# Designs tried in a protein design run: designed miniproteins, single chains, continued (4). Part 47

Each design is a single chain, and the fold is of that chain. pLDDT is the mean over its residues in the fold that is shown.

## One batch from the design tools (miniprotein)

Design m13612
Fold by ESMFold2-Fast:
Structure m13612 (fold): chain A 63 residues (1-63)
Amino acid sequence: DLKEEAYRAMLLGEEAARRVLERQRPRLPGDLEFTFTREDVLAADPDQLEEIRENGLAAARAA
C-alpha cells in the first residue's frame, strides 16, 4: 500500500521524489547527480516512501 501510494505520489511530483531519494542515499562530494528508477522507489525504505508520498501529494495539491 505505502509503496503504491509513494509511486503514485512520485508520478505527480517526480522531481521532488528524486530529491528525497538523492538526499537519503550516501553521496560523495564529487557526485553530480543521483539517478533512480521506479524499481528503486518500490525497494526504498518505509521512511523514504512516506516522504516521497508527502512531497508528491504536496506538489499535486499546489497544482
Scores: mean pLDDT 57

Design m13613
Fold by ESMFold2-Fast:
Parts: C-alpha cells; structure tokens; sequence
Structure m13613 (fold): chain A 61 residues (1-61)
C-alpha cells in the first residue's frame, strides 16, 4: 500500500470508527484506524502514521 492510499483508507476508516464511537476524539479515531490498517494490510510504521494522520485530518474537516 502506498502512503497516499494509506492516508485515504485511514480517513475512510476513521470516519466509520467515529460514527460508531461518537465519544472518541479525532486523534483517538485516527490512531485506531492506523492500528487496524497495520494489522489488516501489514503497513510499515510510516504508512501506519500516514493512515493515522489521514484519519485525524478527515475528521477535523
């Protein structure tokens, strides 16, 4: 998975997590999204961080 794809998938997954868990902050939902994508797709540490950041930004917009 490319860094660009990780950002995109992180944003989509973070939105789903936040919708199911409205008590979570954008930062918490983004971290959970990055962790789940690392487990599912075997992301590098850098790609996991890109997914986390993508999730946080998607929820703040």
Amino acid sequence: MSLQEAVKKGGELAKEIAAKNPELTPSQAGRIAGDKLKEEYGLSERAQLAAELGGIRALRE
Scores: mean pLDDT 83

Design m13614
Fold by ESMFold2-Fast:
Order: sequence, then structure tokens, then C-alpha cells
Structure m13614 (fold): chain A 103 residues (1-103)
Amino acid sequence: SSEQLRREARETARKLIEAAYAGDEKEALEQARKLAELAKQDPLLTFQAMSEVAVEVARRDPERALEAARQLEELARRSKDPEASEMLRLVSEMLRLAVRDVL
């Protein structure tokens, strides 16, 4: 269902950002791959959920959001998985945009 997919996308995006901030590259790549699969099912809903989580993180702690964005971008550059790399880069961009809007 769309409600279940939205919930899963939000939780996956949250786990991705947390893993990136913690420097847990394996967990971050796993969550990025899961987001890529969810995006194949419903790209609009998945990207909306990712953006909502990025805004929540940025509003709560903009410095943490920027550090997570930096870690995600670095991991995206080093990753050889194109689908995971795309999701990592998108979440990084969403976090940077969200921080700019709250500062």
C-alpha cells in the first residue's frame, strides 16, 4: 500500500542519515540500496518521504544535517554501486537544501 511504502521510505531515509552521521558505511549503503528499490515502486512518494525526513533532520540539528550530507556525498563518490550512489547524492542534496531553508 502507498501508506506502507511511505512509512518504509521515511524509516529507511532516517536510518540512512543516522548511519552516514555515525560513519557506518555498510549500513548507509544498505539503506541507500533499499531506497533505490522503493523509488522503483513509487518514485514521487519515495522522494517526497526522503525530502520530509531531510527537513525534519535539518530543523532539529542543522550542523548534524550538514555533517551527514558531507558523509553521504563522500560515500557516493567512493561507491561503485550506481543506484546506491544516486540515492546517497540525492539525500545529501536534500539535506543541504533543507539546512539553507532553515538558516
Scores: mean pLDDT 89

Design m13615
Fold by ESMFold2-Fast:
Structure m13615 (fold): chain A 92 residues (1-92)
Amino acid sequence: SLKEIKEKLGLDDETFLAIMEVLQEFLIVKHKLPREKLDEFYKDLIKEALENAKSFDDFIEIVRNVLIKYGIPKEDADELAKKIREVIEKYK
């Protein structure tokens, strides 16, 4: 679950919610992903993050790679990765 990623990475509730809001706005508002693709995206993200994320940098790279897998342009995936990093730094 998304909560397991939060616990694994040592994120507080406020930072985690801010990251999820940024990701949700990007996927739903900016890129208008259909619900079925959104559900698949989060399942893949959870799996990859729980298996491979050892740090915030790993998590950000996993988010970026899953976005590209789901057809998001590399430039947009890079922009979101930067925005997630900025959120983490803001709530530090």
Scores: mean pLDDT 82

Design m13616
Fold by ESMFold2-Fast:
Formats: sequence, structure tokens, C-alpha cells
Structure m13616 (fold): chain A 99 residues (1-99)
Amino acid sequence: DNRLGPGSATGDMVAGLVENAEKLGLSVDVQLAALARAMSALDDAEAVEAALALHGEEGLPDPPRRMTPIVERAHEAARTASRLIREGATAEEIRAVLG
């Protein structure tokens, strides 16, 4: 499955950011950094839950068939956030990496 499932607000947001990067020329990296900054305002439990919602336990959906640099970076940033959470990183550390 190359898309995030329904009911994942964070997952739907990430999918929307990837789509909008191509259509509107928006910087998905900047938008993911903003999400990471929002997570840095949460406590550790909420930050972990937000990061799990972002990537899912089984990882991210496949990259879109159209690989633009912005879309590729968005997928890489999301995978990096997922990895950092699994390694016990804080929301602030995720913000620093993505920002």
C-alpha cells in the first residue's frame, strides 16, 4: 500500500504535504520541520505517539512514482523522524534534525 490509511490524522497530513509539494511548490521539508516543532511542545508520551502516527509501526508508504527532490526529501525526513523515535529521541531532537 503506497498511501497512509484513513484515521491517521498525522499520516494524512504527511500525505497531503507530499502531494502539495508537487502541486503548489511548497517546501515539504519546512512543513515537516514545523510539525517537528509542534511535537517539541508535547511531553515525551505525546511526542512518541505523534511520531508513530506519522510513520506507522511498519514504516512509511512507498515513495510516489514521481520522484521530485522535494518529495524525496519529505519521505527521507519522515523516515528519519521514525528512526529517531525508535532510538529514544526527544521531540526537540527531531525538530533539530528536520529543521
Scores: mean pLDDT 48

Design m13617
Fold by ESMFold2-Fast:
Structure m13617 (fold): chain A 85 residues (1-85)
Amino acid sequence: MDEVVTFDEALQAVLRAEGATLESYTRGDVLGLIIRYAEDQGLFDPENPRVVDVRGTLLGELLGADSFDVSDFSPLDAMIDKHTR
């Protein structure tokens, strides 16, 4: 079975912006919702599609960073670990 996680109010704000209605999701579903948030907000650089600019977004506040690389989910994994159980 996939690991089911619950999340705090800060991460919930990002997930609810993408239409998340449940109190818990699998870790993979949470990651997918975060990537969808980045897509829907137009945060991907079309010349550098591996880099997501999160400055001034709810996701940027959670990460404490201006950007992340989608080929390295380690910053997202660390943020999810901090904001989930």
Scores: mean pLDDT 77

Design m13618
Fold by ESMFold2-Fast:
Structure m13618 (fold): chain A 69 residues (1-69)
Amino acid sequence: HMEHIGVHPFTPEGLAEAGLTPEQAARIERLQKEAIDAMKLVEEGKVDEAFATASEVGRQAALGILGLK
């Protein structure tokens, strides 16, 4: 299986070990789903849209972890 290699760093197990709240975990899970959608766009040849989506997901994840804008 490639799950371990392909899994976003914000897995539910990783979030629990970090002591994040359920609300923070839910936000990270949503961002992880958006990252997976971006990977599908790359596979469909929509590379420019995928890069825009991945960049925004990364920015939102960083802001969510820091609790800041």
Scores: mean pLDDT 62

Design m13619
Fold by ESMFold2-Fast:
Structure m13619 (fold): chain A 65 residues (1-65)
Amino acid sequence: GTVTVEGRGAPGATATLYVDGKEAARATADADGVAVLTAELPPGTHVVTLRTEGQPPLTATVTVP
């Protein structure tokens, strides 16, 4: 299944999405400070971590049917 995550930071900040500790996607924040990252995950339970430049990391558990 597909997971979409929004990161927020300063315009031009880099956001990186990790799935099970592996880099899955990277994006640069737009003029509004929003970065949209999309990753395709296999069925099962995964730990996703979003790291945005200048922001604390965000971690969530996602289950894909």
Scores: mean pLDDT 82

Design m13620
Fold by ESMFold2-Fast:
Structure m13620 (fold): chain A 87 residues (1-87)
Amino acid sequence: SSTEELKDLVSLYFVGIRTYFADGRLDAARELFDRLIALLEENGLPEAAEVARETRERVLASDDPAEVTRVLVEGHQRIIEIIEEKA
C-alpha cells in the first residue's frame, strides 16, 4: 500500500540521517531532513512534518551523541504513529 511505502521511505530517511550524523556530515543530514519534511507535507501530513522540523532543530543543536540518537528514535516513532493514525 502507499501507506506502507511511505513508512518504509520515512524509515530509510532516518537511517540516512543517523548515518550522516555519526559521520559528522551535518550538511547531508540537514538536506535529508529537508527532503523528509517536504515528503510529509506533500502527503498531507503537516503534524508529521512539524515533528520532523522539531527533531531537526533538537539534533542540530545537540553535541551529545546519546541525546541525538534518542531524539532521532523518538521523532521517527512519532512520525510513523501519525502516518498510521491518518491511514
Scores: mean pLDDT 88

Design m13621
Fold by ESMFold2-Fast:
Structure m13621 (fold): chain A 73 residues (1-73)
Amino acid sequence: SAEAEELRRGIERARELLAALVEHRNAEGLRRLVEQLEQVIDYVEKHHPDLTEVIEELRRLLAEAREALARVE
């Protein structure tokens, strides 16, 4: 679906952002990314629960962002 494709593009952009935030040791940016990913996951799980692959990718990205934040703080 168009929504699934848009979400996958969003995940790709978020991974690029995560890499940049880690490179610059931007703890504030990482905290904001974690909060945004949590909100996106809640939204997708509620409105598009059938997008299991997308939800799994988002959860993996959230885990990576949380780990990065812990290492920078």
Scores: mean pLDDT 88

Design m13622
Fold by ESMFold2-Fast:
Structure m13622 (fold): chain A 81 residues (1-81)
Amino acid sequence: MQRRLDGLKQGILEAAKQAGIELSKVTVSTTDDREEAEESQKKALEDAKNKKPELYLTVYTDSSSDEVAELGIKLSNALLE
């Protein structure tokens, strides 16, 4: 899991740099609560679209590599919009 989270965080930082956004803090953690993860993802996407300097993201523990990659794409697109 940690490698997937590190990749996700790196992707977010790279997208922010490309968009000219200076992120002061990016936190990626895990939870065994699917609803908590979904609510966190929704908030992170909204914060990214609003160009917030701090992003907090919680990923469901049993998420596949593809699901984590898709989340990274969604967040990168939100930062670049």
Scores: mean pLDDT 78

Design m13623
Fold by ESMFold2-Fast:
Structure m13623 (fold): chain A 100 residues (1-100)
Amino acid sequence: MMKEVAREYIEAYRKGDGELYEEKKKELEELVREEAEKFAKKHNIKEETLEEIIEGSLESQDAMLDAIERIEKAHASKTEKEREAYLHPEVWEKLKEAEK
């Protein structure tokens, strides 16, 4: 379930389907939160360690969390240039690899 939603979320992000990735992002965040809360309650874990558990509960956390963070930054961005840099992976990859 979670992997399928994450795949759909990442695919929507790459296609630039703003309506679909917003919907899938919300669904994915809810699934991650539910799993983390369920795990925390079972092991009596405090809120301060919840973020570490959320990371540990995701198989492809790096790619998925990176996509979530980039979409959040895009939504918080006020300029189109900044938003496009976060939403378009080709542009973002060029920025990361550029030696300028």
Scores: mean pLDDT 56

Design m13624
Fold by ESMFold2-Fast:
Structure m13624 (fold): chain A 95 residues (1-95)
Amino acid sequence: GHMEEKEKELEEFLRSLTGRIRELTARLRANPVLSPEERAALRAELEALGQEVQAHQDEIIEALKNPSPEIAKLLKEFHEAAGELQRLAAERLVD
């Protein structure tokens, strides 16, 4: 039904988003020297990721009220990955 499809969509979104965050974190760690152009591109990618999170904000908030074990696990993994990326971005991409 609709709720089952929505939960599945949220699971897939969280897995995809966490994967993209981890890849961006790996790219930052692999390249200790970033050109101004690379920094601008990474900032734009971070902004786009933030906009995608905002677009799913209501679904995430609703899921947090009564999360399934899988959603709870995925939200935790997302939170940890996002925190690590935010730390590195603050260190390396802020003026």
Scores: mean pLDDT 81

Design m13625
Fold by ESMFold2-Fast:
Structure m13625 (fold): chain A 102 residues (1-102)
Amino acid sequence: MSKEEAEKLATDLVRRAARAAAYIGEQLKKNGEKGEITLTAEFERDGLTVKLTVHLKVTDDGIEVSVEVEIYRDGKLIAKATVHLSGDEARKAAEEARAEMA
């Protein structure tokens, strides 16, 4: 995989993870739930190590989502993408995730 391909993969993954997290946050908020969730995942694909960190915070003021994706080859970081969504951005991302899941 080229550096450009890895950067595209990181960007695609961070976008999808952020939308999914926003959707989960909206469901939790609809149920009257509040709190913070941190999810970390690490997986191997095509000789690459992909690390995903998702932080979701649900409050009375809305939903905050932070996602980081790091891609490593042979122990070296070759691509990284980060996104932060809050308020209306998180709400819009949740609607996009709902449409993608339908």
Scores: mean pLDDT 83

Design m13626
Fold by ESMFold2-Fast:
Structure m13626 (fold): chain A 74 residues (1-74)
Amino acid sequence: SAEEQRLVLEVEMTYGVALVLEAVLNVLNLEMSEREKEQLRRMLAEMREIRERLTGEARARAEAYIAELEEILA
């Protein structure tokens, strides 16, 4: 549905912010701080809440972005 597509877009935008942070830190040769890791953990929790409101293909797309963010935090 259009509503599910907008929720997936919100997850994609959240992931995009995390990806930009990782890329910037990598370019500057900086390690991710504990504050930044905590911000990413909060973002991950928000993405998981959105996932529970999704079904089918939309849920699978959200789960893929969640898995990518979990890798960044591993």
Scores: mean pLDDT 86

Design m13627
Fold by ESMFold2-Fast:
Order: C-alpha cells, then structure tokens, then sequence
Structure m13627 (fold): chain A 59 residues (1-59)
C-alpha cells in the first residue's frame, strides 16, 4: 500500500482531532449560537479537503 495513502489517512485523523479539540474549547469560550456555526464551518472544510486527498491517493 502507498505510504502517501497512510500519510493522508493520518492527516485526516489529525485534522478531525484538531477540529474536535477546537470545538470543545469553543464550547467553553463562545456563546452557543456562535459555537454552533463554527462547528458547521470547520466540519465542512476539513472533510472536503480530506475527502479529495483520500480519493486521489487511496485507490
């Protein structure tokens, strides 16, 4: 299996972990409405990038 595919999967996991950690901190710091909108923004953008990379490098 391609080492690049493994790196892409690791990157996706790191991005998901980073987004989760950020959302957890934002829940403590921001008003609920703002935290909610931030969740949707973060979830859409990292997922799109990770999906594209996985599609290209993981046949």
Amino acid sequence: QAQVCDLVQALKADMDRGATALLTKLDKLLPPDQAQRFRESLQADPSSLAGQLTSLFCP
Scores: mean pLDDT 68

Design m13628
Fold by ESMFold2-Fast:
Structure m13628 (fold): chain A 74 residues (1-74)
Amino acid sequence: MSAEELRELAEELRRAVEAGDLEAAIEGSARVAELLGQDGEKVREALSKLPDETVKRVALRAAGLAEKLAEHLE
């Protein structure tokens, strides 16, 4: 995965949170978790059971992690 793809993923996550698109926020967060060596399916399942505001906060943290990964690939 390239630095540009990671930055695009971060922007998609922020856009999903701003739009209230929880499905996109959960999916994007799971993708970032997979890049960090975590089980994306478990992350998706866990997030689907959490309150909307918690999902949004997790997605914003995931966006920040994707940006940090992109910086390390530059």
Scores: mean pLDDT 83

Design m13629
Fold by ESMFold2-Fast:
Structure m13629 (fold): chain A 75 residues (1-75)
Amino acid sequence: SSESLIEKAKTLKEEGDEAFEKGDYKEALDKYSVASLVLAVDITLSDPTEEVLDLYDEVSEKANEAEQKWKESLK
């Protein structure tokens, strides 16, 4: 259900935020990417609420930021 998926995405976002704060950008990217994928599938298959759309936009942006930081760490 949407409630369960939203809760899972929020948990993944929190895990990603913790990893990002610790400088573990690859782990943060992985967490945010899974959260955005789960939300994208739900959005495609259902009538999304503004809360779900806002959450999707936020985790997608955080995933992009984590990816940039991770790539910059590669020599």
Scores: mean pLDDT 82

Design m13630
Fold by ESMFold2-Fast:
Structure m13630 (fold): chain A 73 residues (1-73)
Amino acid sequence: AAAAQAERDRELVGKALAYHREEILRLAEELNLSEEERARLEALFARLPEAPEEEQRRAYEEAQRRAEEALAE
C-alpha cells in the first residue's frame, strides 16, 4: 500500500527529472558549454532522484535559471 505509492511517486519524479534534464541539456548546447560542463550537469541530474523532493525542484530551477542567464549574455 504505502510502499507501492512511494515507488510510484519515485517513478514519477524520475520521469519529471529526466524531462527537465533533457531540456537543460538542450539549453546547454545553445550556450556552447564545454563537454566537461555538460558532464557535470549530467552527474548532478543522476544524483537528484535520491535527494528530497523539495531540494530536487530547487536544484533544477536554479540550474535552469543559471543556464538562461548565461544564454542572455
Scores: mean pLDDT 63

Design m13631
Fold by ESMFold2-Fast:
Structure m13631 (fold): chain A 92 residues (1-92)
Amino acid sequence: MESEKAKEKLIEKVVEFFKEIGASEEVIEYLKQGKGVEAFLLLLGEKLGLPVEEVEELEEEEVLALLSEEAQKELKEFAERLEKVVEELKKE
């Protein structure tokens, strides 16, 4: 496959995954646009109840301190599952 088609297929799989975990339509729209970082920051902001601009300024340790134990576990599971999807697509 050409690199462009591989990238589109990756975005499509990531979108399916985020829909499965209950991500908002706004997060999904950013993912479809290839704005993965912005989509992730928006999702994190939704979980923390903070605007994206404030989330962008937070250090990793500060984000973890603001999340409940349940939200920390969900975020870790999101990262691990996203990594698996990326690895599977790289092998195809």
Scores: mean pLDDT 66

Design m13632
Fold by ESMFold2-Fast:
Structure m13632 (fold): chain A 112 residues (1-112)
Amino acid sequence: SMERSREIARLLGRALELGVLAQELKGYGEEHNMPEVVELAEKAIEYVRKALNTDDIEKMREYLKKAEEYVKKAVELAVERLTDEEIESLRRKYPFLASELEELRRKREEEE
């Protein structure tokens, strides 16, 4: 089925994005002595792996939703320590993390 193939491709793309972001969060947390960020990133990595190892599309969606929840918590903890200038400096080493932090900071400014 073309629809099933497209859905699997979409979920695999999301898994890759979350996996990269979770790995960047882990590296960032380790370098900056943020053990809570590291723990949340490792849980996100675990759920990405579970998603990639399941043949059940619904289970894959559930695992990716869990991975996204852990990533969001880790990003929120990371953003509390950073200035806008520090976020910009992260773009070279952690481009996915920098983009998520910029978006979260922008949304917080719009709500204030």
Scores: mean pLDDT 84

Design m13633
Fold by ESMFold2-Fast:
Structure m13633 (fold): chain A 82 residues (1-82)
Amino acid sequence: TAELAELVKQALKAFEKGDIEAAHEYLGKAYELASTLSDSQVAEAVSVALDDLAKEYEKKGDKEKAERLRKLAEEARELAAA
């Protein structure tokens, strides 16, 4: 949980710098860590991480990035329900 939050935080910092490669690397590590949980916990962790990223972009006034991340969070939630 704490480790997952740290990886998401590092991904957010990378996105802020425009370092998309680093952001994908940190998100990849977060997904890998989440995959050690049960299916319901994996889906919830991914959804929460994407929602947290969306909130940070909304606070910075980047509504387009925030909306895109919220859409990805919804898609992750739907995959969890399937």
Scores: mean pLDDT 67

Design m13634
Fold by ESMFold2-Fast:
Order: C-alpha cells, then structure tokens, then sequence
Structure m13634 (fold): chain A 93 residues (1-93)
C-alpha cells in the first residue's frame, strides 16, 4: 500500500508540475516561469516529505517510499529544467 500510494502521488505531482510549467512557459517571461516552477518545486518537496514522514510509521515501507520520493523529486527537477531551457531557447534572438 505505501509503495502504490507513493507512486500514485509521484505521478500526480509530476503531471501537475509539467502542466503548470508548460502553461507558464507559454504565457509568462523566462523569469516568471522560473519563479512559478520554483514555487511548485517547493510545494512538491513539502508534499513528498509529509508523505515520507507518514510512511515512516511503518518501517517496512520507509525505505521503499523514501526511494520513490527521491526518484520522483529528481524526475520533477529534470522536467522543470527542460521547460526552462526550452523557454530560454525560444526567447533567444
């Protein structure tokens, strides 16, 4: 249960970050897109940390949930970097 819940939360946070980042990149400046993504990354980290703390009540789930949360955070960071890089490249004259 802990593993499946962690994976589902990760998938949701990943999709939310992509949606928010892509929308910002289409409508905002590079600087504002970076600010919006930075704020979302803080929210993602807080939600993942809260989930890991809850899962830590079950020692068997702790290691697996921590690994999934870490992998999810890394994937979200890479997506945020990609969105910013593509936005910067589009604004280069």
Amino acid sequence: MGKERAEKLGEKLLEETREIGEKAAETESVEKTAEILGKKLVEVEEKLNEFVEEASKNPEDKEVVEEIAGNTMNEILEIAKKILKEKEEKEKE
Scores: mean pLDDT 82

Design m13635
Fold by ESMFold2-Fast:
Structure m13635 (fold): chain A 70 residues (1-70)
Amino acid sequence: SVEDAEKARKLFLELLEIWEKLRKEGKSVEEIEKEVLAKVESADLPEDLKKKLIDTVKDHAALEREREKK
């Protein structure tokens, strides 16, 4: 629904803020990913929207790990 999509969008923005906060605190990408994924899993959202957010978080974490590797 449009309401669920808006809720997912607001959660996504909140996840970005949490990611930046934890990165500034010196947390590893692995620790940040774990915390952010826990937030998505506990959210009151349809499974398809949760899966999309989980996939997005994992993709972002993979890119951050590649940056650390180089």
Scores: mean pLDDT 82

Design m13636
Fold by ESMFold2-Fast:
Structure m13636 (fold): chain A 82 residues (1-82)
Amino acid sequence: ELEEELKRVEELVKKGDKQALANLITASALIVVGELLQPLDEEGRRSALIAAKVIVKALDLEGEDTYLKKWAEEVIRELERA
């Protein structure tokens, strides 16, 4: 699943579909926030981790070092620790 989501990001960046990429980043951010608003089980942790990695990959490929990217990187670090 993660690998498929990351391939989707790469395809959108390659095509230059800025609107679809922005929509994917927004949807992924909402998934992370939604999961973090509730106690995380293993499925919620996996969902949030995948979504955060999608955000980081998309912004990294676009060359954007935004606070959103830094936030997503921090979410990944915290979720991978425990």
Scores: mean pLDDT 81

Design m13637
Fold by ESMFold2-Fast:
Structure m13637 (fold): chain A 83 residues (1-83)
Amino acid sequence: MKEEALEALRAGDVEKAAELLSKLSEEEQIEVLKEAVRRGVKKSTIQAVAEKLGLPKDLVDRLIQEDIDEGVKELEEAVKKVT
């Protein structure tokens, strides 16, 4: 279920992803959306699925910001250590 939902998210299939995720617990839905963010799924797709699931809009924004912050931090630390 989780892998199928993630695959649907990567394909941009909002309806299928929402249907698959609706069968999971809210905690598992959040995990799948977090993985989708990490794998570069479009913000619009993730937000549309979260809205269909009734998840808070601020949750999606937080997941996206966390992913950006992690990526920036890793890049900055790598440059500082080598350069």
Scores: mean pLDDT 74

Design m13638
Fold by ESMFold2-Fast:
Structure m13638 (fold): chain A 87 residues (1-87)
Amino acid sequence: SLEEKIQKLIDEIAKLVPEYAEKIRELFDKMLEALKNGDFEKFQEASIELRKILEEAMKNLTPEQREKLKKLFDELSNAILELAQEK
């Protein structure tokens, strides 16, 4: 399922940036809840916060780790969009 795919992607991101793992999980939970409720404003707020964490995390990563993190976030963003379109 898309929800299982999203959870696996979050787990992979958490392995790469364990210091941000809890905050990333919290923000994705907020994004999913906002999406289920049609709350575009809360979805945008969580998305902006998640992007800030991604940018902060990348500052301390190697180029190879940054590429992997970007790919995981792209896959996660696509999975969330697919979930939104299943209405």
Scores: mean pLDDT 79

Design m13639
Fold by ESMFold2-Fast:
Structure m13639 (fold): chain A 64 residues (1-64)
Amino acid sequence: SSIEEMAKKIVDEGFADEETARKIAEIVRDGLKKGLTAEQIKQRLLEAGVPEEVVDKVIEKYIK
């Protein structure tokens, strides 16, 4: 699935462990599917407990 593909890329790049990467991928893919802005997706990731430095890298690489 696209979630599994994104999670694998996040792990391969060293941004997060497998559990965190899967959670990030689920939030990002859901947000993109719903047409959320980068800022809205960033807020969801922060609320989910993802560290800010990881959130910023994910937004830069996969969203904008």
Scores: mean pLDDT 80

Design m13640
Fold by ESMFold2-Fast:
Parts: sequence; structure tokens; C-alpha cells
Structure m13640 (fold): chain A 85 residues (1-85)
Amino acid sequence: SRVDRIIEALKKAREALDERYGPDTKLPLSKLLEEIRAVLKELGLDEEEINEAETAIIEAFGGLFPFKLYTPGEVVDGAIKVLKK
């Protein structure tokens, strides 16, 4: 399904960001969102699928707050939980 495709792509995005920054590195949510969108686009997701993933991230964390920092894993796991309903 579309949701399963998005979830699998988010898992791959987590792996890519963990390799790039380290799994314990905390970054601003806005920066992680930008990086996740870039990886999802590279993996061939369309704009609707990418926007659904972004909406799930924003819903999981109550918006983009400038001083809140998260690991790639925290952001991806939060989004997947929202997408599974």
C-alpha cells in the first residue's frame, strides 16, 4: 500500500541519516525534516507521499519548535507511529 511504501522509505531515510550524522546525534526537527524529505525524494517518492510523511512528522511532535532537538530515529519512529494509526 502507499502507507507501507512511505514507512519503508522512512526506515531507509533513518539508516541514511544515522550513517551521515550518527544515531545518537540530536538535530533541530526542521533540519531533520529537510534531510528526510531529500532522502525520500532520492528514493523516488512522489510529492503526495513526501507530504504525507511530513504531515506525520509534524503531527507526532506538535509542530516545528526551534529549540527542540531529536535523533533521526526518534523522528522516523514518531512518524511511523502516526502513519500506522
Scores: mean pLDDT 85

Design m13641
Fold by ESMFold2-Fast:
Structure m13641 (fold): chain A 89 residues (1-89)
Amino acid sequence: GALKPLEEPKRRSEEIGREIMEKLVGPEYAEEGGKLGREIGFKKAVELVNQSGIRNEDLTLEKVIEESEKEVRREVTEWARKKKEELEE
């Protein structure tokens, strides 16, 4: 199916989200970071596939992975910074 090639981007996005949250907020937030990373990465990957079409020669799986990981790093880092500020009294 069209979503099966997105399993690797989802897994990598989850790992990136986990590491960012663990390092910036704390190890207790690693699982939440993983869930956020997977959701953000999956949404970006689906957006790229839908906008470019599944038969577009210019859209490679490597590019989908790269752009999804970039978005995850950006958004999870921003979320982690806001969460850390909210936890500091």
Scores: mean pLDDT 74

Design m13642
Fold by ESMFold2-Fast:
Structure m13642 (fold): chain A 72 residues (1-72)
Amino acid sequence: SMEELMRQGAERLAGSAAELARALGWEPTETAGGTDGPDTGTGIAVSDEATVTVTVKGSEGTVSVSPERPAA
C-alpha cells in the first residue's frame, strides 16, 4: 500500500521533471531505452546551469540533478 503510493509519486515526479525541463527550454541531449536494457528509459536534459537526469527502470524511477555527472 505505502510502497504503491511512493512508486506512483516517484513516477509522477519523473514525468513532471521531464515536462518542466521542456517548458524551461531545456533540450534532451541523450536518450536511452530498450536498446541498453529492458524496461529502462533514461532522459537527460542539459542547460547552461544544470543537468537533469531522469532514469526509469520497470516500476522504479529516479531523478538526479547534477552540473557535471548524475550522482546516486
Scores: mean pLDDT 51

Design m13643
Fold by ESMFold2-Fast:
Structure m13643 (fold): chain A 95 residues (1-95)
Amino acid sequence: MEELRREALEAQRELARLMAEALAAVGVAEKLGAEAEGAEPREVTERDRELYELFLRHLEEIAEALSKQKSVEERLRVGIEKLREAIEELRKLRE
């Protein structure tokens, strides 16, 4: 359990970092209360929208998968797995 919680926290930090970058690119950081002060508004590209849609889709898949788990241990395990998948896909889009 403790090991799974550490892995979940690390995965959350990595995903949050990638999420902040994706949200800033789409220009929605301000709407979500993220600090975008001093950043110049830029044109939202089709690629930025695609990245944002992909990210939202992964969040929905994670939420749905977690809602189906009855035990805390299973939720952490499934959550870590889905977070890792989302992180890998977002990284590939940046390469």
Scores: mean pLDDT 58

Design m13644
Fold by ESMFold2-Fast:
Structure m13644 (fold): chain A 91 residues (1-91)
Amino acid sequence: DEERRRRERRERFARAATVAASKAMDVAEQLGLGSPTRVEVRREGDEVTVSVTAVDKKTGETYTITAVASLDGTLKSLTVTDEDGTERELL
């Protein structure tokens, strides 16, 4: 049934979001950005995008770490964006 398939997809999205969020938070910690100030989860098609925003306490600059995971839990991209919008891919 389509409704049950939708629920199953939502549950898989939630699990994928957890994996993506964990990886993004690990990257924020490794970069020394401090504790996340905002965590956003978005769904697009069969992918989950998690964005983690953190501030460097020494410089005051804000960085956003974006992780994209598919429903099977595979990370497709992991990107760090600075305040100028410059992106650096980590995968």
Scores: mean pLDDT 78

Design m13645
Fold by ESMFold2-Fast:
Structure m13645 (fold): chain A 57 residues (1-57)
Amino acid sequence: SLEDLLEQMKKLLEEQKTAEKVRIENGRKAIENYKKSDSPEDKKFAEILEKWLKERE
């Protein structure tokens, strides 16, 4: 039925949204690791990545 198809599509969208959130969280943790570095290059890279993530949701 049409309802079954819509429910299946809704679940797929929810799964995709959850996967995107996990990727963003992993990205933020990577940024935190770069920020903890004493290297100026790592700190600059962290800032670039943080802006990139904000721009792309």
Scores: mean pLDDT 78

Design m13646
Fold by ESMFold2-Fast:
Structure m13646 (fold): chain A 75 residues (1-75)
Amino acid sequence: ALFEAERAAAEAGAKAALEKAKELGVKAEAEVVEALDDDGRRVAGLEIKIDGSEEQKQEIEQAAIAAAKAAYEAL
């Protein structure tokens, strides 16, 4: 269930991104997207749009990455 793990990781990343954005008082949108990788395998990814400063964008992206990794490792 590799795709399920990737989707769960993307969903955890999206949640963390929105939580951090709320903490920082910035507007953000996070969407779980499905695509094909270079091997033609269906993958789940995260697309985020942040209406904030470069520092705020970096903090939100770092939170998303950390949460996605933790979720993937927990599965």
Scores: mean pLDDT 78

